# Ledger of designs, part 51: designed miniproteins, single chains, continued (5)

Each design is a single chain, and the fold is of that chain. pLDDT is the mean over its residues in the fold that is shown.

## One batch from the design tools (miniprotein)

Design m17873
Fold by ESMFold2-Fast:
Structure m17873 (fold): chain A 59 residues (1-59)
Amino acid sequence: SELEERRRRAQEVAQKAKEYIENGDIDKALELIKKELPNVFVDQQSLEAQRKKIEEKKK
């Protein structure tokens, strides 16, 4: 279903964002999370938590 596909997508986005953070590419991780969040509501809390951590480190 579309919802299950979006859940899988959320997991992939979270993993990709983590890889960007580990590589020190905070801007790419932030853009990825912002771009995907509106389209993937499942697991949004995990993605938003990662986005907030990235933004706090960027200060």
Scores: mean pLDDT 69

Design m17874
Fold by ESMFold2-Fast:
Structure m17874 (fold): chain A 73 residues (1-73)
Amino acid sequence: NIKKAKEYVKKGIKYAKEGDLDKAVEYLEKALSIPGLPQEARDALKAGIGNAKAGDAKGAVAAAKKALEELEK
């Protein structure tokens, strides 16, 4: 369900902006677990998760926004 993936990505962006990188990872991983996502969205989600795990909140937000754009095509 693309709609549910978008909801999770938006929550991931919210938590990354708040500096709660653990919750950002949680929600981006929930989005990544949804079947049928475009490969470009999956790659962007993986990048966002990696950036959040590395403590890069700005990079996590940028990658998660890219994932949201790929889900909105």
Scores: mean pLDDT 86

Design m17875
Fold by ESMFold2-Fast:
Structure m17875 (fold): chain A 66 residues (1-66)
Amino acid sequence: KDAFIQSSTTLAQQIADGLRSLGRTEEADELLEKVKKAIEEGDTEKLSEILYEGSELLARLQGEAG
């Protein structure tokens, strides 16, 4: 559980940093708040969904920017 939460937090930070580098600071902050709430609630399914949505958003924005 704790290892998964740590790995998920690291991934969330990487996605947020990517979003900020593209000027998407609001979306980055929203992602980190959603991740924090899911961790506080112990909802690992919701946490996985948030990370998937964030990574998909980042990939789409990178594709449109390049």
Scores: mean pLDDT 80

Design m17876
Fold by ESMFold2-Fast:
Structure m17876 (fold): chain A 80 residues (1-80)
Amino acid sequence: PVQQAIDYLQQGQQYAQQGDLDSASDYLFQASRYLRQAGFPDLSDQAQGVADWTRKGGLTGQQTAQYAQALQQQLRTVSS
């Protein structure tokens, strides 16, 4: 579940960098589900919030990618 969360966060970051905010949002929603299953509800809530705000046009692709990268770093810190 941790590796799946990382994989989905990385895909979300890549789509956001490409300007595909719909795909980025979808991958971040999937990441939030895997984060919850892995026992990281706070990170799950953050990923879900970023995904929702990205879909509503409240975040740029660059901002979405930065949040996805930050979530990856936080997950690596708390899961190590």
Scores: mean pLDDT 85

Design m17877
Fold by ESMFold2-Fast:
Structure m17877 (fold): chain A 75 residues (1-75)
Amino acid sequence: SEKEKKAEELLKEMEELRKETGEKVTKLSDEGHKKLADPEKAEEGKELLKEAEKLAEETKEKAGELEKKAAELRK
């Protein structure tokens, strides 16, 4: 089915998005935690952790949109 193929493509796009952004979130989180260990850089560490959290939230929203579109195509 054409709709089923499109749904699979959306789910694959969602998986790639989660993978790519997951790597970025991990890097930001690691850097943030390293900076938190240094009292002089603690504020920078907090900002990096906020950025990681925001990126994770935005990715969850975008992934949810792709999942909804895929589910709608399978109806």
Scores: mean pLDDT 84

Design m17878
Fold by ESMFold2-Fast:
Structure m17878 (fold): chain A 58 residues (1-58)
Amino acid sequence: SQQQQLQQQIEELKRQTSKESLKLQQEMEAAGESQEQIDLRIQQLSAETGRRIAALRA
């Protein structure tokens, strides 16, 4: 069903975002970025994922 496909897509987006957030954290820490810059970038990524999930529900 479309609802099952939608749920699967949402779950996949959440998993990919979690992996990407961890990678960004490690890469930015290695690059010597400030905690404020790291937090901002992760917040932006989370917001982007939220918008994608909202679009899938539309």
Scores: mean pLDDT 84

Design m17879
Fold by ESMFold2-Fast:
Structure m17879 (fold): chain A 64 residues (1-64)
Amino acid sequence: SAKGIATGEKLGELEKKLGRPPSAEEVYEIALENGLSEEQARAVAELHARTGSITDAGTYAALL
C-alpha cells in the first residue's frame, strides 16, 4: 500500500539519520506515523527485531 511503501522509505532515511540500525520501538513509531494500524506497526517492528534488517522490515511494510 502507499502507507506501507512510505513506511519503508522512512525507515531507510531514519537509519541514515541515526547512523545506526533503528530499534524496534523506533520502527514501530515510524510505521504509526505513516498511518499503519497498531497491529501492522507491531508486525513490522517484530520482524525487524527478529531479522535486524531494515530492508526486510521495509519490504514487508510495502506489502501492507
Scores: mean pLDDT 82

Design m17880
Fold by ESMFold2-Fast:
Structure m17880 (fold): chain A 68 residues (1-68)
Amino acid sequence: MKGLELLRELGKKDPELAKEIVEAIVEGVKNKDIEGALKKIRELLDKTDLSEEEKEEILKWAEDVLNQ
């Protein structure tokens, strides 16, 4: 849950970037490409000033969604 809350807070500061992260998750689910989706999300998060801990929490949440 911490990753989802961090993504919501990111969406308040940078809604365009948060939208790109959500779109990467949707495409990963559609294509069954978990590794590709996580790589793209990591690249998007690397453009932010988030801490490494915050980035890892968002990635963990995204991985959990992709593995459902």
Scores: mean pLDDT 82

Design m17881
Fold by ESMFold2-Fast:
Structure m17881 (fold): chain A 76 residues (1-76)
Amino acid sequence: SAAEEEARRLYEEGMRLLRTGDPEKSERGVELLLEAIRLAPGSEEARRALELLQMGAPDKYREEIREAAALLEKAP
């Protein structure tokens, strides 16, 4: 679907930014991964994005990550 294609694009860009090791770009990468999850919570990319966010995202995203996890749980 268009949503899954957009989510994949957001996931790929988010991953690219995280791989730079730059704090500002890594923060943007986290934001893009959260957007990917919200757009297509049932996708494989959403599952991978959530796993990465739970491992090392900054504390300021704690609430958004919990909300994202709830979306995945509700999307069989």
Scores: mean pLDDT 84

Design m17882
Fold by ESMFold2-Fast:
Structure m17882 (fold): chain A 103 residues (1-103)
Amino acid sequence: MAEEEERRRLQEEEERRQRELEAYDAELRARAGVPVPQEELDRENLVARVMAELNVSREEAEKAVDEAIEYVKKNNITAEDVKGNKEGARMAAILELAKKILK
């Protein structure tokens, strides 16, 4: 049990750091004119954060995040809202809704 928990935590920490570095690198490349889908990066970051904060499986986190994204789209959160100073607010709303879905 202790050995399994230690191994799991180390793997989760490594995956989290890897995703953060890849997300930053991909965002910088996208802004430099390399086509990288920001929506995919945002979704992956949200899934990883939900998994870490609520200690849920990837499958449960993905379902909750997808439902939250769909809810935000139904409330007409547009690309204009994201491109403005609302990107952080959109991600925070999706994360909060995903946590409520998993409750």
Scores: mean pLDDT 64

Design m17883
Fold by ESMFold2-Fast:
Structure m17883 (fold): chain A 64 residues (1-64)
Amino acid sequence: SAAFDEKELNDAMARMLMAIGNIAAKRGDYKTAVELYREAYKLANDEELKKEALENIKKAEEKL
């Protein structure tokens, strides 16, 4: 099996942070959602994942 590289691990972690952020947003905790999306954006190496995180940050910030 191929070993995971740091970029693959960071993208997986970013996806998990995005999922937790989405749960926070659904609960109306937009402050927590923004923090989680920002952490996902910082970790992400995949450009599409970065774009999704940035869009989610903007949407959550508009609800604050």
Scores: mean pLDDT 86

Design m17884
Fold by ESMFold2-Fast:
Structure m17884 (fold): chain A 62 residues (1-62)
Amino acid sequence: SMEEKVEGAIELAKALGEEASVEELKKGIESAEQTKDESSWSDEEVEAALEALKEELKKKEK
């Protein structure tokens, strides 16, 4: 579920044209995959990251 939430955020960022955020999210995911510390990500942290990304994308769109 965590990976699905993050991939959703990446697709949203791409659709809104915020490539810098997409690159940072991809790097974060790859780092987590390398360390296999997926349990370090809580649902709360994923929700907070997604919400922050949405706010930044809304700001950029204006």
Scores: mean pLDDT 61

Design m17885
Fold by ESMFold2-Fast:
Structure m17885 (fold): chain A 76 residues (1-76)
Amino acid sequence: SDPERKLEEAERLVREGEAALEAGEPGAGERAAALFEEAARLYEELIEGGAPEEYIPELREKVERARRLAEEARAA
Protein backbone atom coordinates (compact mmCIF):
# COMPACT_ATOMS: atom_id res chain seq x y z
CA SER A 1 0.00 0.00 0.00
CA ASP A 2 1.06 3.61 -0.62
CA PRO A 3 1.62 5.10 2.87
CA GLU A 4 1.18 8.69 1.64
CA ARG A 5 -2.25 7.83 0.21
CA LYS A 6 -3.21 5.99 3.41
CA LEU A 7 -2.27 9.06 5.47
CA GLU A 8 -4.25 11.32 3.12
CA GLU A 9 -7.26 8.98 3.39
CA ALA A 10 -7.10 9.00 7.22
CA GLU A 11 -6.89 12.81 7.24
CA ARG A 12 -9.86 13.00 4.84
CA LEU A 13 -11.95 10.68 7.04
CA VAL A 14 -11.30 12.92 10.07
CA ARG A 15 -12.43 15.98 8.08
CA GLU A 16 -15.54 14.13 6.83
CA GLY A 17 -16.43 13.11 10.38
CA GLU A 18 -16.08 16.69 11.60
CA ALA A 19 -18.21 17.91 8.66
CA ALA A 20 -20.90 15.30 9.44
CA LEU A 21 -21.13 16.57 13.03
CA GLU A 22 -21.38 20.18 11.81
CA ALA A 23 -24.24 19.24 9.43
CA GLY A 24 -26.20 17.93 12.44
CA GLU A 25 -28.46 15.56 10.49
CA PRO A 26 -30.17 12.61 12.26
CA GLY A 27 -27.54 9.93 12.88
CA ALA A 28 -24.64 12.36 12.36
CA GLY A 29 -22.96 11.28 15.62
CA GLU A 30 -22.95 7.58 14.70
CA ARG A 31 -21.82 8.36 11.13
CA ALA A 32 -19.00 10.63 12.39
CA ALA A 33 -17.92 8.02 14.97
CA ALA A 34 -17.60 5.39 12.22
CA LEU A 35 -15.50 7.77 10.10
CA PHE A 36 -13.22 8.60 13.06
CA GLU A 37 -12.81 4.88 13.91
CA GLU A 38 -11.83 4.13 10.29
CA ALA A 39 -9.27 6.99 10.42
CA ALA A 40 -7.82 5.54 13.66
CA ARG A 41 -7.55 2.13 11.97
CA LEU A 42 -5.61 3.64 9.04
CA TYR A 43 -3.22 5.47 11.39
CA GLU A 44 -2.64 2.15 13.23
CA GLU A 45 -1.95 0.44 9.89
CA LEU A 46 0.69 3.09 9.15
CA ILE A 47 2.38 2.35 12.50
CA GLU A 48 2.19 -1.44 11.91
CA GLY A 49 3.46 -0.99 8.33
CA GLY A 50 6.78 0.37 9.59
CA ALA A 51 6.50 4.16 9.49
CA PRO A 52 9.83 5.82 10.43
CA GLU A 53 10.36 5.83 14.21
CA GLU A 54 10.41 9.66 14.30
CA TYR A 55 6.78 9.75 13.06
CA ILE A 56 5.41 7.05 15.40
CA PRO A 57 4.63 9.44 18.32
CA GLU A 58 2.67 11.77 15.99
CA LEU A 59 0.77 8.84 14.44
CA ARG A 60 -0.08 7.49 17.92
CA GLU A 61 -1.42 10.91 18.91
CA LYS A 62 -3.55 10.90 15.74
CA VAL A 63 -4.96 7.46 16.68
CA GLU A 64 -5.78 8.68 20.21
CA ARG A 65 -7.42 11.88 18.92
CA ALA A 66 -9.51 10.01 16.34
CA ARG A 67 -10.71 7.51 18.97
CA ARG A 68 -11.54 10.35 21.39
CA LEU A 69 -13.51 12.13 18.64
CA ALA A 70 -15.46 8.91 17.98
CA GLU A 71 -16.38 8.59 21.68
CA GLU A 72 -17.42 12.26 21.84
CA ALA A 73 -19.50 11.91 18.65
CA ARG A 74 -21.46 8.96 20.08
CA ALA A 75 -21.99 10.77 23.41
CA ALA A 76 -23.52 13.81 21.71
Scores: mean pLDDT 86

Design m17886
Fold by ESMFold2-Fast:
Structure m17886 (fold): chain A 55 residues (1-55)
Amino acid sequence: MLSPEQVERVREAASETLLRDPSASQEEIARIAAERTGVPFEEALRVVREMLGLS
């Protein structure tokens, strides 16, 4: 499980990705956020889904 600080960094990276490409899929957003923050893709995807109200 991610620390609160890691979750915040993923949410920030995901928000920046959405601002640059509003049509990006949840998987694409999570991949970019994971690459930028160094967290595992599965954990980044979970945070992105929660942020978008999908899970």
Scores: mean pLDDT 80

Design m17887
Fold by ESMFold2-Fast:
Structure m17887 (fold): chain A 74 residues (1-74)
Amino acid sequence: SKLEELEKELQKLAEELMAAVKNNAPMEEIRKLIEELVKKRKEVLAALGIDVSEEQYQKMLEAALAEAEAMRAA
């Protein structure tokens, strides 16, 4: 189903993000992966009938980026 395909894509992106963090990839690469992951999460929510506003999407993106930056700085 479409939902199963989206969940599989999310899992792949999460694994790529984990590998990038583990290999100390540049923040620019990590940022790109986070943007793709947040975008896919929005698609999953939309498939479940949950509409995410532009403001909510931006806050989700900013929060995820801040968390990744904190993990890199630790």
Scores: mean pLDDT 79

Design m17888
Fold by ESMFold2-Fast:
Structure m17888 (fold): chain A 92 residues (1-92)
Amino acid sequence: AKKNQELYEALQTAIENAQKAIELLENKEGKLEEAKKKLEEAKKALEEAKKLLEEMLKENGYKQHPPEEVYKRIKEAEELIKKAEELLEKKE
């Protein structure tokens, strides 16, 4: 289903951008502004993923839940974003 593909794409984008933000922030000569942009992109992608998930659940009348993997990827994205935010606070 198209929405399922969009959900996984959004989750992957959130995870990748959060990981990139962490890499940039862990580099002592790192580009702080680039890290901030990647963190913002990660947050936006996660918000889009959560919206898609809610829309999918509503369309099914909450009768069918998405695979456990979706919730695991959301948690992974949230944990990576949190780590990036904590690193960013230490750099500013």
Scores: mean pLDDT 79

Design m17889
Fold by ESMFold2-Fast:
Structure m17889 (fold): chain A 90 residues (1-90)
Amino acid sequence: MRVRLTATNVTEAAARAAADVIERGGGTATVEVGEEVVIEATDASRAAADAAARVLARHGGTVTVTWEDGSTRTYTGDDPEIQELRDYGL
């Protein structure tokens, strides 16, 4: 599936880590870093995109995942699941 992740207040290193999660899941990711980080991915599973979004959000960013069907999900560093990941240093 094709997916777009947009993130604010994240580092290039966090963006590259998120892209690596997608690629390890069998997808292909392109990272563009500007005022916001944009990750365009093809052949990504919903699980791989979710994991990548969590990596971005745990580094203090706000992440919006947009799928080809127009469905979206937003992740923030204030999300309890993301806070748990930070507490474990994951």
Scores: mean pLDDT 74

Design m17890
Fold by ESMFold2-Fast:
Structure m17890 (fold): chain A 72 residues (1-72)
Amino acid sequence: SMVEIGRADAEAAKENADKGVEAAKKGDKSKAASYLAAAGILAVAAEFNGDPRAEEVKEYVKEAMKKADELI
């Protein structure tokens, strides 16, 4: 169902956000940007597919992007 797809997208968004921050901590700006871009796309997909956590996940991704920017 779309709800199950949204749940998977939400989980993948958090995983990619975490990987983006870890890449930034290691100084890999290219990998950080790639993971964070994927996280943003997946968070929007979770919202489109009606996941009830989509707003929380979008905020999580925004916080991850800010943390990565601070590490640059």
Scores: mean pLDDT 82

Design m17891
Fold by ESMFold2-Fast:
Structure m17891 (fold): chain A 67 residues (1-67)
Amino acid sequence: MKEILEKFAEYLEKAADIAAANGDRETLRWIAEQARKLSEKARSLGDEEVAEKAENIYTRAEQAAAA
């Protein structure tokens, strides 16, 4: 489980960077929602490292979508 969540966070981070570079606000909003859900799930499982990474992805995606 933990390894899957970690890889999913890595995927979301890369996807957010690509979407931000392209000005794709719709995809950035979707990524933010996925990151929020991942953070909640990781925290419920005691995985603070993945939860923190997901929170950072959420913040970056939300900021990029609002620009």
Scores: mean pLDDT 83

Design m17892
Fold by ESMFold2-Fast:
Structure m17892 (fold): chain A 66 residues (1-66)
Amino acid sequence: MEKLLEEGKRLAAEAARMAAEGASSTQVQALLDRAKDLLLEAGLSEEEAERLIREVIAETLEELKK
């Protein structure tokens, strides 16, 4: 379960980096969909998974600005 949570967060961070680099919305969305599936499998609700993905994206984008 912990591995699914970490992998989900990793994919969300990767999606944020790709979006910042100008990757297509289709490629970014595919990574976000996979991240959400992993978080749901880890036992999170849809709302919890979406919240965590938004948090990871925000953190990743802030780190890229520094």
Scores: mean pLDDT 82

Design m17893
Fold by ESMFold2-Fast:
Structure m17893 (fold): chain A 58 residues (1-58)
Amino acid sequence: MELAEKAKEAARAGDFETAEKLALEAMSQLVRAGDDEAAAEVLREVGEEIKRAREEME
């Protein structure tokens, strides 16, 4: 899922707004496709990247 990968990259770069936006877009597409498990994974993975990046910031 390209959007999910871009969301993780944005989170790692400290662009949390873009990361959240892309993660929600990817989740929305997966839910509409009937893949609730993949949608939950995207939110979890992007959330972990954001948390990690925030913990590294002063």
Scores: mean pLDDT 79

Design m17894
Fold by ESMFold2-Fast:
Structure m17894 (fold): chain A 96 residues (1-96)
Amino acid sequence: MMEEIEREIEAVMSYLAGKAYLEEGRYEKAIAYFERAIAADPESPLAAEALALLAEAYLGLGRYEEAIEAARRALELDPENERARATLARAQALLA
């Protein structure tokens, strides 16, 4: 449907912007864009990847509890997400 296509475009564009900011180490901006990507299409495979990268952004800020929560949410959508598993393990190790 047209509305679904518009939401998917918003999700993809926000995801790509978030990823670019994450690569620059601009974690707060990355978080904002990943949250937009997730909000646009919360049950999509892209939302699982956005949640995994959101967890990495929180990890970069030292916000380990929020990184754990985001990674767990990514794994609820996609249990096979290797990035989410790796980020969850790192955040738990750093919090312990």
Scores: mean pLDDT 85

Design m17895
Fold by ESMFold2-Fast:
Structure m17895 (fold): chain A 58 residues (1-58)
Amino acid sequence: EKQVPSDEEIEKLLEIVRELDPERAEEIEKMRAEGASPEEIVEKAYEVMAEIGQKRKA
């Protein structure tokens, strides 16, 4: 929220990614379970969402 992403923000992003690409969401959830930082998880979620968004704009 301010500097470090909150669990609420991460959960919301994972819900969006899960709806768009469940396989990518599973990979991100695995990273989270294995101890990846909140910043890494949020970055990966935004990256996946951006890729899907670009394909949708075509």
Scores: mean pLDDT 75

Design m17896
Fold by ESMFold2-Fast:
Structure m17896 (fold): chain A 67 residues (1-67)
Amino acid sequence: EKEKKIKELIKKADEYYEQGNYKEASKLYLEASKLARELADESKDDIMSSLYLMLSGVNETAAKNLS
């Protein structure tokens, strides 16, 4: 399930961030962003699609700020 994987990736990214491992955190945020974008593109529901796009954007921004 892609949603569960996104949540797990974000949790792991946050753990690396807390440890000061910003490079690994950045990689995981970027992976979560890509999966969220895929869910947005595949979603038939406009509200869910918008929420996944927001989740993708937030994680992409986090990745760029940490790389």
Scores: mean pLDDT 83

Design m17897
Fold by ESMFold2-Fast:
Parts: structure tokens; sequence; C-alpha cells
Structure m17897 (fold): chain A 66 residues (1-66)
């Protein structure tokens, strides 16, 4: 199960690691990831547009699967 490790990766100081984790969580994440994704999005105001888009897409895709 990769989801817990990907949730931890969202807290990385490396933006590229956070981006990769957000994209992967969009593909295979579940409701366990929603809180971490929402918090990361809230803390990422003014960040790279690719990271913001990946976080928003991951949240949307997971919610659509609930």
Amino acid sequence: DEVPALIEALSSPDEAVRLAAARRLGELGDDRALGALVQTLGNSSGADPALLAALEEAIRRIQARL
C-alpha cells in the first residue's frame, strides 16, 4: 500500500517530491489522503501552478471515487 508513504511525501520540503506525490495520489489515493492534500493546497498559495493543479486534481479525483 503506497498511500501512507505518498501522504508523508506531501510534507517534503522539495516541491518536486510534493508534485510527484500529488500526481500519484490522484491516480490511486483514497479518502485517507484528502486531509493532507487539502492542507498542502492551503499551504501552497502562490506556489508553482503545476503543483496547485496536481493537488486540486488529486482532491477532485479522490472525491469522485467516494
Scores: mean pLDDT 81

Design m17898
Fold by ESMFold2-Fast:
Formats: C-alpha cells, structure tokens, sequence
Structure m17898 (fold): chain A 103 residues (1-103)
C-alpha cells in the first residue's frame, strides 16, 4: 500500500519535521519533491539521500529501509512551507498524496 504520513503538519520555526513515505516494492530510485501553490514542483532529493544542488542542508532524506523512506527538515524556517511529495520509480512510478507543512 502506498502511504505518506502525516497529511498535514504544523511546526514552529526551529523545530524538526519528519515525513514518512511507504511504497510497494524496494527501490533506490526515490525522490522528494516540494510543491508551492502556483509554482512547478521542485526536486529536493534524488536516490533517497542525494541533495539536488540548491537544496538546503537542513533537509535530508533517508535511504530506503525496505519500502520506507523518511524526509527530515531540521531547524524549520518559514521558507520551508509547502507540500512535500515522496516518489518511487521502480517497475512502476508511485507517489505519495503529499504532506502540507505550515510554519
């Protein structure tokens, strides 16, 4: 079953947010995306752990443990607001429903 949790999270500046993405089959082809209203999706993390150039060092992805990946946003800032989406590319493309982060 494909799940992403939580669906919404509200944190204060300086706190840590953790988002969990569960996908159907083990793969290393994992990405984390950020979507803001009116903007195209931004790629933050590739291959589960690799930050894309321009991604804050406060944002980290865990490598897959079986069929689960975590996105951790430490020392949360107002600029981190948005919807975060886990994506897996194995034998099929799968995406989470998204997590709305409010600061």
Amino acid sequence: MITQSPSEVTVKVGETATITFTFSEPTTSLAWLKQKPGEPPEVLILNGTERVPGTSDRISGSGPEGTTSLLTISDVQKEDEGTYIGVSLGRRAESGEGTKLTV
Scores: mean pLDDT 79

Design m17899
Fold by ESMFold2-Fast:
Structure m17899 (fold): chain A 53 residues (1-53)
Amino acid sequence: MTAEEREKIERALSFFDHDGDGVLSDEEREQMIRTLDTDGDGTISKEELLSVL
C-alpha cells in the first residue's frame, strides 16, 4: 500500500468513524470498504484495507 492510499484510507476511516473513538463497527467498516472499492478495479484490496483498520 502506498502512502497516498493509506492517507486516503485514514481519511475515510475518520469520516465513517462517527464516534471518533478510532474503532469502526463491522457495519461502518463494510460501508467504508464498499465506498473505497466502488471503482471495482481492485486498486485498494480488501485485505490491505482491513490491515489498516
Scores: mean pLDDT 62

Design m17900
Fold by ESMFold2-Fast:
Structure m17900 (fold): chain A 88 residues (1-88)
Amino acid sequence: SSSEGLQESIKLFVELSDKAEKYGNGLYNVKKAKNILKELKENFEKLSEEEKKKLIEEALKYAEEAEKGGFKEEAEKLKEEAKKLEEE
């Protein structure tokens, strides 16, 4: 029936859209963490210790959200980079 076919099409579209959104959210969090760490590195000498700590904490939060979104490898690299900056 047309109603049954429409229901199946809607379900497939919703499932595909949910997967795309989850992927997009994960990718967004990776990019945010990368941009924060890049800004931190480029302005390292100009930033106060409090500002550095805040940016590192923010980058780590985005990396953790990226990991939850399935970007484990990218998140691990970003967390390692942030930890190295904490030691400088």
Scores: mean pLDDT 82

Design m17901
Fold by ESMFold2-Fast:
Structure m17901 (fold): chain A 88 residues (1-88)
Amino acid sequence: MEEEKKILEEAGKHLYRAVQALHDGNLEEAIKHLEEAIKLLSKTDNPYAKKAREYLQKAIEALRKGDVETALSYLKKAADYLVQALSE
């Protein structure tokens, strides 16, 4: 599980950077970090990581529509699932 833990931790770092980019008003940077998190999480079969990916994808869709509030809500759900994945 060392490889999976590293993937989950790296995805979490990208999620953190995406949230920081949103606070700075940088939607392009936020989307890039969310796309990297999705790519990392696609390397694991963890069901919580799969749920995190689903919410990250919904967050990107909300950001592309200019709905930052909805995107932040989805990012919180993705973060909660990443925490659960790391606790297994």
Scores: mean pLDDT 85

Design m17902
Fold by ESMFold2-Fast:
Structure m17902 (fold): chain A 87 residues (1-87)
Amino acid sequence: KEEERRRVEEELRRGEEEARRLRLLGEAEGGMLEIRGAVEKTVLGNEEEAERLREEGERRRRELEEEARRLLEEERRRARERLEEIE
C-alpha cells in the first residue's frame, strides 16, 4: 500500500506541474498581447485595436488559468479517492 501511495503522490505532483505550465503559458501569451497592444496604441494611435488586444490577452490568460484549475482539481480529487481506497 505504501508503494501505491507513492505512485498517487507522484501522479498528483505531475498534474500540479502541468497545471503550473498551463498558467505560465497563459501569462506569457497574455503578456505578449499586452505588449502588442501597447505598440498599436503608441506607434499607430490605434486605441481600439489596443483595447481589443488587451481584452484578448485577459481572455486567453483566464482560459488557461481556468483549465489549469480544473486539471488540478481533478488530479486532487482522483488522488484523494485513490488514497482512501488504499488506506
Scores: mean pLDDT 80

Design m17903
Fold by ESMFold2-Fast:
Structure m17903 (fold): chain A 56 residues (1-56)
Amino acid sequence: MLYKIVNAEASAGLVAAGFKKGDVVTSEQLKEALGLSLPPEVAARLAIKEGVVEEV
């Protein structure tokens, strides 16, 4: 499952990992970049809720 970054600057982890607005990432990449101890799919769902990414 793929997600497009719409607000990379909202997350210091995404910026530190080198991601930018318009980049397409997996749920695993989101989990690692955000530093969350949640399952990848849950981390992706939270990022959508917070306006950080959208589903492709």
Scores: mean pLDDT 80

Design m17904
Fold by ESMFold2-Fast:
Structure m17904 (fold): chain A 67 residues (1-67)
Amino acid sequence: HMSLEEEVARALALLDSGEIFKGKPLTKEYLASLSPEERKELARWVAEKAGVSLDIAYAVVQAYAES
């Protein structure tokens, strides 16, 4: 069982990794420019790649984009 803190840390590490999503590196500015549907796509990608729950991935993506 992965803790909430561990899931959040893994999702944040992936968003800060410089990974390319839809042809652009993941930056706060890029995430802020994404539509709600694209943020859900990013959340699914993060959940799969980081091995975290979709709910946590989505919450982290939204928080990162809005901060």
Scores: mean pLDDT 79

Design m17905
Fold by ESMFold2-Fast:
Structure m17905 (fold): chain A 93 residues (1-93)
Amino acid sequence: KEKLKEEAVKYARKAAEAARKGDLEKAREYLEKAIEALKKLMEALKSSNDPKLAALLVAAALNLVAGLLSLERGDGEAAAESAEAAAENVEKA
């Protein structure tokens, strides 16, 4: 659990940094890694009946997807904001 949580936060923050630097290709790579870590975290927590935890993980997933859509539009700042929001949601989970 903790290792997957740290991995999701780490890659989401790296994606934000890359996006702000204009490295949209590297930002996409890090967002994809953050999504993969989050998917594994959500599967590991599937048996928890905590609606607040579920809401935070879903919010993180939506923010990572929003980040990818922003990168497709060439909007690195919006992608960075979405990636940071996802990291915050995972940290609170």
Scores: mean pLDDT 84

Design m17906
Fold by ESMFold2-Fast:
Structure m17906 (fold): chain A 91 residues (1-91)
Amino acid sequence: MEEEKKKLEKELREIATKELKMSEEEIEKLIKNFKTENKLNLEQIVEVLKEAVKSKDELMETKGIKNEEDAIKIIKQILLGEGPDESLPKV
């Protein structure tokens, strides 16, 4: 239903913008990639983003990444299917 879709899109955007500091362009690319390449629906994409937030926290707490911005960049690269940025620490 259209209302349920809007609620999922709002939750997805809130997680992506507040927790992962993603731009609107990055969010649109993420949704497109997961729908086309991974064949995920919106509910599954929301769950992937929730898991990505947990992974960001794990990178900072357990894997020694001290900069939240660097942890977010690593998670964004994984979510968007982009290769690693050589300027960022490898995990």
Scores: mean pLDDT 72

Design m17907
Fold by ESMFold2-Fast:
Structure m17907 (fold): chain A 74 residues (1-74)
Amino acid sequence: SMAEAEEAKKAMVENYEKALEAARAGDRVKAAVLATAGSLNAIAAVLLEEDEAKREEILEERRRGLEEVDRAMA
């Protein structure tokens, strides 16, 4: 369970980083697809996580990741 939550969280971070790079490069479609993948990984991480404080941290990282990508696409 913990290992599965960590793997999903890692995938979330990696996909948001790639989404931000794509957004900065002007590839809006790639940025949106990667940010969507990151958001799905965030949901998976929350479902696999048993610690409430860590769930809240993942949801906050999801919110910040989406906001950062959205700003970079502007």
Scores: mean pLDDT 87

Design m17908
Fold by ESMFold2-Fast:
Structure m17908 (fold): chain A 63 residues (1-63)
Amino acid sequence: SEETIRRLAEELGISEEAARSALEAYRNHRGGATERVIVDELSRLRGLARERVRELLEEAAKE
């Protein structure tokens, strides 16, 4: 779990705290407006493709 958060933070270029919050929100709200907001925000802030952000969050969500 902590290793997954650290890896996600490094891949997304955000803090471990932000990665934990994003992953928790993603797990609880997949397929809805919250998922879209998280993916769009991270894509915009980090210059990553939306598909790449979704891929990273989904891999982390599998633990």
Scores: mean pLDDT 79

Design m17909
Fold by ESMFold2-Fast:
Structure m17909 (fold): chain A 58 residues (1-58)
Amino acid sequence: MELEASEAYRKAMGLALQRGLSKEAQEYLDKARQALLNGDYETALEYAKKAIDAVEKS
């Protein structure tokens, strides 16, 4: 779970750098980062995926 969450977060950040950061994507990335810091890898993975979706829609 930790590895999967970290990889999803890294991918979301990479996409944000390529496509630009919307406020929505930034909020999801921030929530994913906080969840990773708290050891809540399930929540981190969920928000990282939401950030990816938000960036791709931008």
Scores: mean pLDDT 79

